Designed miniproteins, single chains, continued (5). Designs and how they scored, part 62

Each design is a single chain, and the fold is of that chain. pLDDT is the mean over its residues in the fold that is shown.

## One batch from the design tools (miniprotein)

Design m18136
Fold by ESMFold2-Fast:
Order: sequence, then C-alpha cells, then structure tokens
Structure m18136 (fold): chain A 77 residues (1-77)
Amino acid sequence: MLPVEVFLNGRRVTDAELFDENGNRIPLTSASLDKFKVGKRYTLRIPGRPDLEVAVVSIEVTPEAVRLHLASGRTVG
C-alpha cells in the first residue's frame, strides 16, 4: 500500500484529511485511488486551519507514492 502525498495549490501539505461530498473520510492511501476523480470536489482538513473546499487537479502515481494535487477556489497570494 502506497502513501498519498497531498499538494494544495502547489504546496505539500502534511497531516491532512480528505472528506467526500457526503462527509465520509477518504483514507490517504493507494487503496483509495478509485475514489479520487479529476475535477471532483472534496473537503480538505488541515490541523489548525478552517476546512477547505478543494478540487482534484491531477493525480500522479509513482512506485513510491501517489501524489494528489488539489486546488482551492481561491489562489493564496
């Protein structure tokens, strides 16, 4: 089972949790790869920050990890 590495607006995020549209937590492992769809909306939870609505921009599968790229509805300057 490979880890999923999360990126938000091009920045690596650690200790994040991802939830689907029904509020169900999606495990950040390669076993959840079929649950990640480009353009689909999810809720991203990061410790110490408000929950963010995000969309999957791209998914990169490598031998060592799955890299999940997310974008929020606003660019953070």
Scores: mean pLDDT 79

Design m18137
Fold by ESMFold2-Fast:
Structure m18137 (fold): chain A 75 residues (1-75)
Amino acid sequence: ERDLAYEAAKATGFPDERARKIVERVEELEKKGIDWAKYLQEEFGLTPDEAQALASVKGLPIRAAALAGLEKRKE
């Protein structure tokens, strides 16, 4: 599970250390029970429809890949 999430984040072009931080961020948000759709809207400016589509798919690897892709776009 976690290894798949790490590899998914790394596949977006981030180095090992940053991929690890992305996975840890996903874990932290899930541990705190944060609304993923709301988080994505506030942090990355996604529309409600875009954020809900990404939030509807549950799983650490998929969410890590999504967060990594959004972080890469900000750069």
Scores: mean pLDDT 76

Design m18138
Fold by ESMFold2-Fast:
Structure m18138 (fold): chain A 74 residues (1-74)
Amino acid sequence: KEEEEKALELIEKEAEKLDERVREAILAIVEASKESAEAGEAAAIAAGETLSDEDKQAMLEAIAKANEEFLKEK
């Protein structure tokens, strides 16, 4: 769906601003989410297991910011 694609694009854009480790985690989640929501959730859980607390926080903030931008367009 068009709205779903826009949300994923915003997440990818926010990921470009982060360090390489966090960016790779976000891009993996976005790629998985393009296949299914369940795959995206699984990728997010896997990233949470491998990232430091600071990197997890940065990832969550980037996703939250992308969601805020998406909601502003509704």
Scores: mean pLDDT 69

Design m18139
Fold by ESMFold2-Fast:
Structure m18139 (fold): chain A 114 residues (1-114)
Amino acid sequence: MTPAELAERAARLAQAIADILEDVAKHSKYGDEFKKLATEARKYAEEARRAAQLNDPQGMVEAARKAIEVAEKGIEVVRKAREDGSLPQDLADRYIEALEFVKAELERVAAALE
């Protein structure tokens, strides 16, 4: 996979984080916090695409790493919602699994770009 193809993959994975966070926002009292994180994930998806267009491997890695940080913060908020009972355990566990999966894929993309 070329660096540009890896960066496009990172952009799609960052968008997937945003989509997951927007979906969980509909089911949680932390909806505003999840929407803020979704906006950050979309920003890093755009930054990954710009880095791909500029052939900037360092910018590609940074965008991927920032998207990983958003996924980690999203997982923390889902865990809080599960712990306080505002999100059912089975639903929370599915969102955590989805975010962990996308995060792991982003970590592989970031490692391949370094």
Scores: mean pLDDT 87

Design m18140
Fold by ESMFold2-Fast:
Structure m18140 (fold): chain A 71 residues (1-71)
Amino acid sequence: SKKEKALSLLRQAEAAVRAGDYDTAIELVKEAEKLGVIDPKTAKGIIDALEQGNRVAALLGLREAIELLES
């Protein structure tokens, strides 16, 4: 399903952030956003945090998006 694919992409993005690979994390969040199952504002907030190098904000945003999809 689109939800399962988005969850997989967001979890991969979380791993990429933890590895310091912010460019890969941005691409993964953009792919998850294209599936239409996450709020565009949430996706933009995560991407903006990653572009600013704000690891804490990026991980928080990813965790919130994952939790919402799992509910």
Scores: mean pLDDT 87

Design m18141
Fold by ESMFold2-Fast:
Structure m18141 (fold): chain A 60 residues (1-60)
Amino acid sequence: MSVAELLAQLLDPDRKVREEAARELYKIDKDAAIVALRALSESPDPEIAAFAKEMLKEME
């Protein structure tokens, strides 16, 4: 699975898919995962923003 594919899955409507994508991205490229999740934490979508903030707490 490519980094680009995992980044797209971070916006999936299924929360489980988003969580698996975030964890896999973190295993492959930690810096890309942190940068992407920080950007998503500022999302106007409150569900995506909350998801990103929770994943960042788990990773940091």
Scores: mean pLDDT 81

Design m18142
Fold by ESMFold2-Fast:
Structure m18142 (fold): chain A 78 residues (1-78)
Amino acid sequence: SKAELEKKREEIKRRKAELEKDRAAFEQDIQARVDNAKTSEDWRAIAKEVTAFMAQIKEREEEIKRQEKELKEALKKG
């Protein structure tokens, strides 16, 4: 059970690292698109993509929080 709990801790750590990496990559991509934006439609497209990405990030953060809660509960049972 200790090995299983350590594996779950590493999984959560990995998911957090992936989230930050994906966020950084998206910020870089959006910055390039912002630098090349010329029209109101370009800005509208950027805003829609940012909104969609923020929703995805929120969902991933909630999943990580759920996993942290499950790990905490498992630790209390052992």
Scores: mean pLDDT 85

Design m18143
Fold by ESMFold2-Fast:
Structure m18143 (fold): chain A 96 residues (1-96)
Amino acid sequence: MTTIGIKAVLAEPVSTEKLRAVAAAVEAAIRAIPGVESVTVTGTRDADGRGVLAAQVVTPAELADEVAEASVRAVREVLAAAGLEVAALHVASTAG
């Protein structure tokens, strides 16, 4: 199994309600990807009030690259649909 961590920093401050709704939408979109065994998405704020979305995705190691690419695409599509710009997006994988 491999855990893929995705962290998206939004370009501007967002409300708690919008951040919560977007985190739920990202989780649903990633959960629909073939090969995803579990997903957890959290929404927080940085010191400047910008939204930060952190996703942890568990997948078989042989699907890690494909799931990472699809998960990044899902994050970008959900954020674009919500009218939110991404300032930074980080992806990391850890074998477990």
Scores: mean pLDDT 84

Design m18144
Fold by ESMFold2-Fast:
Structure m18144 (fold): chain A 66 residues (1-66)
Amino acid sequence: MTELEKRAVELVKEGKLDEAFRLYREHPDDVALRQALGDALDEYYKKKNLTVEERAELERRFMRGE
């Protein structure tokens, strides 16, 4: 993994989803970053017992932030 991918994964593990999604928005063409973020978010949601609706709402809010 690149340092950027590692940083995104660490941010998700810390619950700093706003910062993790900001890194993705700054690098929208980085497929590897998208994959690493997606995998980390799946694990995060599973550990937090978030519903599908809660996950979708959280992701919508962070992806709209400019």
Scores: mean pLDDT 76

Design m18145
Fold by ESMFold2-Fast:
Structure m18145 (fold): chain A 79 residues (1-79)
Amino acid sequence: SADEEIERAFSAALSARTPEERRRALVELVEMIPRHPEAREALRYLAEHHPDPAVRATARRVLEAPTHEEALRIARGLR
């Protein structure tokens, strides 16, 4: 289900041991937004509460992006 996929990607973003895993999880959340706008709530949590300030900044920029293409570009740029 979408809720299970969102929870999995959200958990991966919080617990990721590598930058690649973290970026993949963030991209997965963004990719779900057009069909499952509830994924934006997971991104809001990450923007406010993620321990890494780079992840917080990237999640905030994703939420502020004017288009889905720009949101994906921003998420893919996380290091």
Scores: mean pLDDT 86

Design m18146
Fold by ESMFold2-Fast:
Structure m18146 (fold): chain A 62 residues (1-62)
Amino acid sequence: MEAEVQERLERARELYEELARRYGEETARKVLRLIAEGRSSREIARETGVPVGTVSEAKRRL
């Protein structure tokens, strides 16, 4: 298994847990899905209600 894929999955899980703790599980799942779809941070923030700065940080960690 490729190390980069494993590290990315672990980072996504940590981000999910942090977002779910702050904004709820449904919102955390939606944020991660929209990031995977290549949506902009501003679009994700508008769709989910999560601050754009938080979304941008999540995108950088992945």
Scores: mean pLDDT 79

Design m18147
Fold by ESMFold2-Fast:
Structure m18147 (fold): chain A 76 residues (1-76)
Amino acid sequence: SLRERALELARRGRELALEGRRLLEEGRAALGTGLILLGMGDVLEGTLLAVRAGDEEAAREASELGAEGGLNMGAL
């Protein structure tokens, strides 16, 4: 379903962003930043799929997964 795809993308994005953040802390700045950007793209794609489907719960869950990955730029 679109919901499952949206949440799968958001979870993948969260995992990539968390790994990228870890690499930044290890001093691997280029790779770490690249993974954060890839994760941001996956969360965005998942959230947009949920929004286009009119699925409020999936959009909320995708956004929460993004926040768990530290992709909430307004909180930095």
Scores: mean pLDDT 83

Design m18148
Fold by ESMFold2-Fast:
Formats: C-alpha cells, sequence, structure tokens
Structure m18148 (fold): chain A 65 residues (1-65)
C-alpha cells in the first residue's frame, strides 16, 4: 500500500469515527479510531499519527458524556 493510499484510508476512518460518535455508537467509533492509529503508525507519517491521536481524543471525550 502506498503512503498516499494509507493517508486516504486514515482520513476515511477519521470521518467514519466522527460519524459513529455522532450516532452514539461509541464501540464502533473506538474500533475505527484503533484501526486509524494502526495504519498511521505503519505509515510513519507524523501528521497522520497526530490525526489518529485526535480521533482517539474525540472518542474518549464522548465516553465521558
Amino acid sequence: MSKDEIGKEVEKLYQQALDAVDAGDIDKAQALADEARKLAKESGDGGLIHLAGLTMTVVQLAKTK
């Protein structure tokens, strides 16, 4: 998988995780965030790793409320 393909996949997972949080499906959002983090780490791209981290933060905040 190319770095560009990984970037697009991480962006899609980020959007899907936000949609799952908005729908109240926190378990689904957590799974999507975990997959985005794994792909971002495999890419070695700091920007994608940061985006995956923000996704995890959004999911954690949703669990508190």
Scores: mean pLDDT 79

Design m18149
Fold by ESMFold2-Fast:
Structure m18149 (fold): chain A 98 residues (1-98)
Amino acid sequence: MEALKQQLAKAPSHSLERAKLELQLFVEEPDNPELQKMGMRAAGRLMLMMRSPDEEEKQAAIDVLKDVALYAESIGRMDLARMFADQLRALGGKKVDL
């Protein structure tokens, strides 16, 4: 967690890197109300990017969700990992194997 907080402090505002770090922090402490609010805002930004007509922007947002799903799996948050994987499948882009 300390390393993620240090990276978050250096991440540009409204960046994909910041959104990824905010979701990873939420995944570590899903019952923390501050991290829940942060995670919900990050998820909203990624959702808008995944609706983009720009394939590169859409793919970048998908890659962030994939990384967050893998991170959730790596720390034993299997319910959150499944949730992110199901959202990726529902978006119907190029096949994303998690």
Scores: mean pLDDT 73

Design m18150
Fold by ESMFold2-Fast:
Structure m18150 (fold): chain A 83 residues (1-83)
Amino acid sequence: GPAWLAEIPEEELFDRLATYLVNRFPELADRPDLLRRIFELVAPRSRSEEELIALAERLVQYLLDNDLPLTPEGAERAFAELF
């Protein structure tokens, strides 16, 4: 994985991302499987915490704009179409 990911405990980084995403996109509230899947898809491709947040936000915006299901499968489809 990217070297910067070793600087922060994975669960702490996930919690920060999940908190940010739920505050910005209330539709993600009570969807822990979706939040976890978004993290798993974007974290290996991020180079910093700022890029992780930006990539995840872009993925969620694409999900909402294209009426894709708010599920892990929806996130996987959005990720394949964006990246």
Scores: mean pLDDT 84

Design m18151
Fold by ESMFold2-Fast:
Structure m18151 (fold): chain A 85 residues (1-85)
Amino acid sequence: MEELEKAKKKAKEEIREVLLEGSSENARHMGETITNLALGKEDPSKREEYLEEARKHAEEAQKADEETKKKIEEIKKELEKFLKE
């Protein structure tokens, strides 16, 4: 039982770290997306450039979310493997 509690604590800490890192990265890119959308609306002459930057940041935000989900799945599988063995 002690071994199980240690495994749970480790998995919880790893998931917390992954979530904090991923959510921070996602929030940063989402912020850039909103900023570029606002700038494109304010300056129509550069709209296409700002829209392209917004699109790139939105894609990076999505990638950060996908990476976070993959890392969490890996941590869960490792914990399940420990519980089975």
Scores: mean pLDDT 81

Design m18152
Fold by ESMFold2-Fast:
Structure m18152 (fold): chain A 65 residues (1-65)
Amino acid sequence: MDIDRSMLEISMAVLKSIGVVADFEIKDNTVTVYLKEDSEEAREAAELLKKIAKKLGFELEVVTL
């Protein structure tokens, strides 16, 4: 599912560029999102990413640093 994976990577890169996400990793069917802190903006971004990932057939894991 190369297109769906690319769309996730682009979405994650955008969120990283605006500082809400510290980093991300895509491994097989799982997307791991690293949050720099447990802020309201970070939680909202994680929830949006979870919905997008689920729609594209991926599991989303959130790790707070």
Scores: mean pLDDT 73

Design m18153
Fold by ESMFold2-Fast:
Structure m18153 (fold): chain A 147 residues (1-147)
Amino acid sequence: SMEELERLRKQLEEDKKYVKEAADNLIDAFYYMAQAATELAKLDPRFEPVRDDLYRVMVEAAEAKDDIEKLAQVTERGANAAERLSKVAREAGYDKIAELAEQFAEELRNMAEYLRKDPKKALEESQHARDIAKQLYEEAKKVFEEA
């Protein structure tokens, strides 16, 4: 019926809006992560590869903004980059940055799963990921200033 088609269209439009807002939060989160890695790379060149990966993932997230499958793939690559950041940070003795990077990776893995299944929950995970990324950037600036 026409009512069933209108309900389906409304649900798809709401889901698309949640995905778009989640993508915006994800772009912001990758921006903060890339900036954090940039500050750390000034002190230790071991952070340069993960800085470049986070920058690429930020650009890819912007390009994938309204494509759920591409956005989920970019989110998974972002989680992998955050895991690498955590490892390099731990090896460098930046334990707080390593812990925040691990938390960020967990939020991104949850977000990637929810993007296909529950876009509203993906939005909630993206907000948490952005907040963690901001904290990680503040910790990276502190490390740079104390060096």
Scores: mean pLDDT 89

Design m18154
Fold by ESMFold2-Fast:
Structure m18154 (fold): chain A 73 residues (1-73)
Amino acid sequence: SRKEEAEKLRQQRDEAIKKGKEMLEQAKEAGKELMKVDPQKGKELMQKGIAQVEGATQKVVDYLDQQANEVLS
């Protein structure tokens, strides 16, 4: 049914958020290693990496939310 399809999309949304959090932890760990070489540049690259992961995760979440709304419309 349309409701079941929308529910599956919402479950995919939750999975995307979970994977985004895992990628954020990986980006933070990589950033910490770079900061050991150059604290200032490493911090800048870490912040950029975090922003990219957050942005990518949000785009996937927004896409899935749009698809779920279209299924229910």
Scores: mean pLDDT 86

Design m18155
Fold by ESMFold2-Fast:
Structure m18155 (fold): chain A 63 residues (1-63)
Amino acid sequence: DDEEIRREVREELKRIKETSPSPLEENYEIGRLRDRYRLEHGKSVHYRISEDGEIEVEVTDVS
């Protein structure tokens, strides 16, 4: 379910962003998260930061 994946990814991204000591570590963990969902679920994950700093997640199928 794309909605469940989106929720799970959003929460994991928030956790990574809040706990990572630097942008480098943050980027590495986010890359691993994206790769996991692509390989395990065939889902492409994109995210953006909203105007108030919230993480917004988009999920699409990868062919």
Scores: mean pLDDT 77

Design m18156
Fold by ESMFold2-Fast:
Structure m18156 (fold): chain A 99 residues (1-99)
Amino acid sequence: NIEKVKELMKYLFENPDLPEEEKKKIIEEMKELLKKIYSDLPEEVREALSELEIIYFGTLLRLEERGEPQSKIEEVEKKYEEYKKLIIENPEEFFEMRK
């Protein structure tokens, strides 16, 4: 599953000019694969991670469509890693922020 997610991530990133419908399909496929990858984690943590991944990839697509500089993409990647770490290491704190 992780290998297919990486392939979809790479394909999506390398093809920013894909039709919106195809982009949505790829994002949904990644969400389903990510839920399976995190299957050993509690359900609420799996959902939060899946939502974060979708937001991350959606943001990457928007940045590419707008022709934003690589520095903006790197900023988004850094924030993604920060939130992912928070959800995995301190899920209670993350869920408190959502309430």
Scores: mean pLDDT 74

Design m18157
Fold by ESMFold2-Fast:
Structure m18157 (fold): chain A 78 residues (1-78)
Amino acid sequence: GGTATLAVDKETGIGTVVKAENASYGVQLAATIGGSLGKDGKEAAENAARVAEILGYKVTSVEGTDDTATITGEEAPG
């Protein structure tokens, strides 16, 4: 598993990964794609979790604020 934290630009709604804690490329990619679909950090976190689940990751934690989104996912067995 790994944790990715995004900062969400309130003007554009675009999420940028600002912290990755043992996050796989897939978790970081899910965070980036999902974060870009939210209007705020909470929606970005929920959308990032959905993208991670579509990619086959098990999401264990989702936390969103006004401008920050954090997801934690476990990698699917290869």
Scores: mean pLDDT 73

Design m18158
Fold by ESMFold2-Fast:
Structure m18158 (fold): chain A 85 residues (1-85)
Amino acid sequence: MMKVTITATGVPGAEELAARREEIIEEARKAGYDIEELEFEPGKAVITFYVEREKALELAELASKQPNSRAEVTETEVHITIDLS
């Protein structure tokens, strides 16, 4: 398993999403993602989860192809940044 951290900035209504944190975690679990941490700050959301290495690298590749996203890959983790502003 690799650790994947997704940081989204420029998120409108991030404070409202915090009120639905448990629902978001449950929804992600149904999609096959076990969220370890889900944190919301004004204009920002950070999600941390663990997936198989192949899936983590696939997510990094997809993020690298998006104009508003960046991905950094290390030996043990993947960091994806998404700018929605």
Scores: mean pLDDT 79

Design m18159
Fold by ESMFold2-Fast:
Structure m18159 (fold): chain A 70 residues (1-70)
Amino acid sequence: AAAARAAAVAQADALVARGNALRDAGDYSAALDDYQRALDLYVAALGDTSPRALDAAANLTAVASHLAAS
């Protein structure tokens, strides 16, 4: 249980790092996919009101808004 939660959080952290790099490179579509996967993992592991989940949701919303505006 604790090990599975730690693994899910580590995977989500890696997805956020990749999403940040893709966003900074202007690849908003790829960043959206990584932030969505990270959010799903954080919600499952930590809950939807956890700081990591809220930060991932904010990043997801920001890149989604960029794609909708283009």
Scores: mean pLDDT 85

Design m18160
Fold by ESMFold2-Fast:
Structure m18160 (fold): chain A 63 residues (1-63)
Amino acid sequence: MTKLKIEEDGNTITLTVEGDGSMEELKISGELAASVAIATENAVVKDIKVEEGKVEITLEKKP
């Protein structure tokens, strides 16, 4: 089961996708979530961290 966690701290949005699926599936899920955040929050990608069973994408809202 894939879990998506969204955390906000000021202008920073952290998207964490965790699960027992393939890394390709976790990356696709993370990319889709990031695309929505970029479109809706006027955000830019600052960092992408890939770990076993976890993809974390850090976004920053534009001023």
Scores: mean pLDDT 78

Design m18161
Fold by ESMFold2-Fast:
Structure m18161 (fold): chain A 86 residues (1-86)
Amino acid sequence: EEFEKKKKEIIDILKEALTLVPEQYRPQLESLIKDIENSKNKTDLIKKAKEAIEVLRQALQDVSGIAKRKLEAYIKKIEEIIKEME
C-alpha cells in the first residue's frame, strides 16, 4: 500500500537517473534498483535508497549542466520520500 507506492516512486526516479549517469555508475545503480525492487520492509528500502543516493552524488562529480541539475533534483526527491518513511 503506502510502502509499495513509495518504493515505486523511488524506483521510477532511479530509472530516470540511470539515463543521465555516466556509464561507469550504471551497473552499481542497476543493482541497487533491483535490491530496492526486492525490498520487503521500510528499513531495507531506506538503506538501499540511501546507497543509491551515494552513487548519484558520486555521479554528480562527473556530470555538468542539465544532467547535473536533474540528478540534484532526483536526489532531493528521494531524500524527501525517505524522510516521509522515517
Scores: mean pLDDT 86

Design m18162
Fold by ESMFold2-Fast:
Structure m18162 (fold): chain A 62 residues (1-62)
Amino acid sequence: SMAGDLAAARAGAAAKAGDAEAAGQYTLNGHGSPEDAAVARAAAERGDGGGAAGSKYTGGNR
């Protein structure tokens, strides 16, 4: 969904900025599981936007 894609992009941006709370929150709001939110928080601790809410939504280009 577009709302999920937007939330994934925001989660990735938050993770790249190192904001673990925002990365996890955007992942949950965007239809992510608690496991996906945990991955997003861990990615944020490393500044890894591509590792947040799934690279296919945030880092992948079609």
Scores: mean pLDDT 66

Design m18163
Fold by ESMFold2-Fast:
Structure m18163 (fold): chain A 86 residues (1-86)
Amino acid sequence: SSSRVEGVKPEKLAEVLELLRKIVELAEKAIEALEAGDLASAQKYLDSMGPLLAELKANTSENPVPQELYELVRETSERLEELAEK
């Protein structure tokens, strides 16, 4: 079968690393925007992370993503919601 899940394949690892890199860059941009008080830009960066996180989760059945990355995105989203309230 061409669709076989076994260990971490080099191609899958490269895809996961690229997704992680993009997510981290977007998270850093979101934090920068929050520090500058630019909630609109922060929201755009957070929205851009959503599809990438979904892709990452789909591909991490072979290698789990670090919990700290999910926590970073969650904390940034919560911070944005707090700032949007006031």
Scores: mean pLDDT 68

Design m18164
Fold by ESMFold2-Fast:
Structure m18164 (fold): chain A 95 residues (1-95)
Amino acid sequence: MKEGYLALRQYIQKLYDSSSEFKENLEIISEWLQSDEVSDEVKEKLFNKLRELASSSLSPKEQLIEFFKTLIELSDDEKVIEAAEKIIQIISKEP
C-alpha cells in the first residue's frame, strides 16, 4: 500500500514538474477539494477510490486516469470537470 501510493505520488510529481498545464489544472481540482462546496460524501468517495487505486495492480498512469474519471462523475462544477478532462488528456498522451 505505501509503495503503491509512493509510485502514484512520484508520477503526479513528474507531471507537475514537466507540464505547466497539468499543474494549473491540478491546482483547480485541489482548490475545489479543499472547498466547502464539496460534500463529505463526495470527499469520502474520492479518498476511498484513491486508496483502492493505490493498492491495485494498475500502473500509476491507469490509477490516475481512473481517479479523475471518478472525479468527473462526482463533480457538478464545469470548471472542475474541464480541468479533470484536460488532466486525463495529458496523461493519455504520455508514453
Scores: mean pLDDT 80

Design m18165
Fold by ESMFold2-Fast:
Structure m18165 (fold): chain A 72 residues (1-72)
Amino acid sequence: SEFEKEVERLLEETMRQLSALTGRPINSLEDLKAWAREQLLAAGVSAEEADALIAKALAVPEKYKKEKAKYE
């Protein structure tokens, strides 16, 4: 619970900082995924590899959201 709240807080803070630094609206996990994918592609990572890395990195937040939805 406290760990999950801290992860959400850090994620929101990270998105806010990235929005300010890049001048792009990064206000959701989908925005963050899109930005991260663009950076990975620019670095020469394949689309399939980039998508797999992003999915792995965001698996915990997405799993939490899906589990919470069952009770709300």
Scores: mean pLDDT 71

Design m18166
Fold by ESMFold2-Fast:
Structure m18166 (fold): chain A 67 residues (1-67)
Amino acid sequence: MTPEEAIEKGKELDDEAERAYQAGDVDTAIRLYKEAAEWYSKADTQEAANLAVAARLRLVGLEVERE
């Protein structure tokens, strides 16, 4: 798998997580943001590292909001 493919997959999961959150499905959003961060971590690029940090920050915010 190329780094570009890993970033593309992560972005797809980020978009799915945002849609799940907008639909009120916080648990699904948390799961998808975790998956996005994992895909970004596989890419080993600075761009992917920045995207992974952003996804993790959203995840922390949602986990605090959840319960």
Scores: mean pLDDT 79

Design m18167
Fold by ESMFold2-Fast:
Structure m18167 (fold): chain A 100 residues (1-100)
Amino acid sequence: MDKEIEELFEKAVDALKEGKFDEARKYFEKAVKLLDERGRYHSAANLKIIGDQMIEEKKKGVPIIEILKKAIELARDTADPFLEDIFEKQIKKIEEEKKK
């Protein structure tokens, strides 16, 4: 089950929040490799593009929630429900952490 992929996305998003761009890129690259190894070629190709966009937007000072919302929109536009679901889970996790 895709728990390993979800954990890599959590680590990438956490690195982005901290401004650790090289670490975030490393986790996105690991997620892309794992998606390819699992036969999720469409999601792997999309994440290569979306991950780079997320890093560049964060370098420009865009808030993480807005970056994630844009990532969901890009996944939807490319007909990628798998990436859409993962990014939606990241937003929900951040919102739940704010309530604690």
Scores: mean pLDDT 83

Design m18168
Fold by ESMFold2-Fast:
Structure m18168 (fold): chain A 99 residues (1-99)
Amino acid sequence: SEVIEAYETLIRALEKAIEAIKEDPSRAEFEIGALVVGASTLRIVLKRSEDPELRALADEIDAIIDELIRAMETWSVDQLIAFLQQLKAQLQAKLEKLK
């Protein structure tokens, strides 16, 4: 399923960002910036799909990008890591419902 593959790709990208920020907190803005760019690229592809489930995921990615940008402007590194971990857990829960 392309929907499952897209969720797994997003979850993996999020996990890599979390680990990179934990190893070097000074990289937080760069790692989140890279995550936003990757998610934005994926969203553009998914939004053009004829599959309504892939388009729905594109809308979810839009919401995620908006929250990541807000988190970067207002939160400490620890709060940002906690948010990314919670977001990963929410996406994993959605993925389980699709399996």
Scores: mean pLDDT 80

Design m18169
Fold by ESMFold2-Fast:
Structure m18169 (fold): chain A 100 residues (1-100)
Amino acid sequence: SMEEIEKLRKEGLETLDKIIEAIENDESNEKIKELVKKFEEIAAKAVELLSEEGKYEEARKLADLTLEAKEIVDLYIKGELSKEEAIEKLKEIKEEIEKL
């Protein structure tokens, strides 16, 4: 349903904000990974519901943005991306999800 999709959208954006805040506050990699897992689970449910509503383009875009967010966090955890770069990229992903 569109109501359930909107609820998942809000929960996903709130979880993404928590990931950004955890990185900003130098929280443990374990905490960050748990937030990413939660974000992926919320996004996967939203992708399925968007597909059921025939919103295939939005579903594909959300799936792609979710994968990009995970890859950014993984690079940050590996020390291949700075905190500032990771936060900037995650905020850009948040803006793109908000436009869906």
Scores: mean pLDDT 90

Design m18170
Fold by ESMFold2-Fast:
Structure m18170 (fold): chain A 88 residues (1-88)
Amino acid sequence: SKKAQEILEEFKKEMEKIVEEAEKETDLTKLIGLALRTIGLYLDAESKLESLKPEMSEEEYNKLMEELRKAYEEALKKILEQMKKIPP
């Protein structure tokens, strides 16, 4: 559905912004904050897509959920990689 595509596109846009901010960040507390925000945005988007499942095909739903999860995992990976670069 168009609504489901809009949810995915907005989520991808937010993940891109988070990754850009994380790659420039050297403050561990701020990186932790970005990780928590990433998780919160993922759970919100997943819930919204699940509520729209009856309005779309199983194939469309599974593809949207896969793309959502992939964007989430890539953003979280970038944050964690950046956190590992901060000296103790």
Scores: mean pLDDT 86

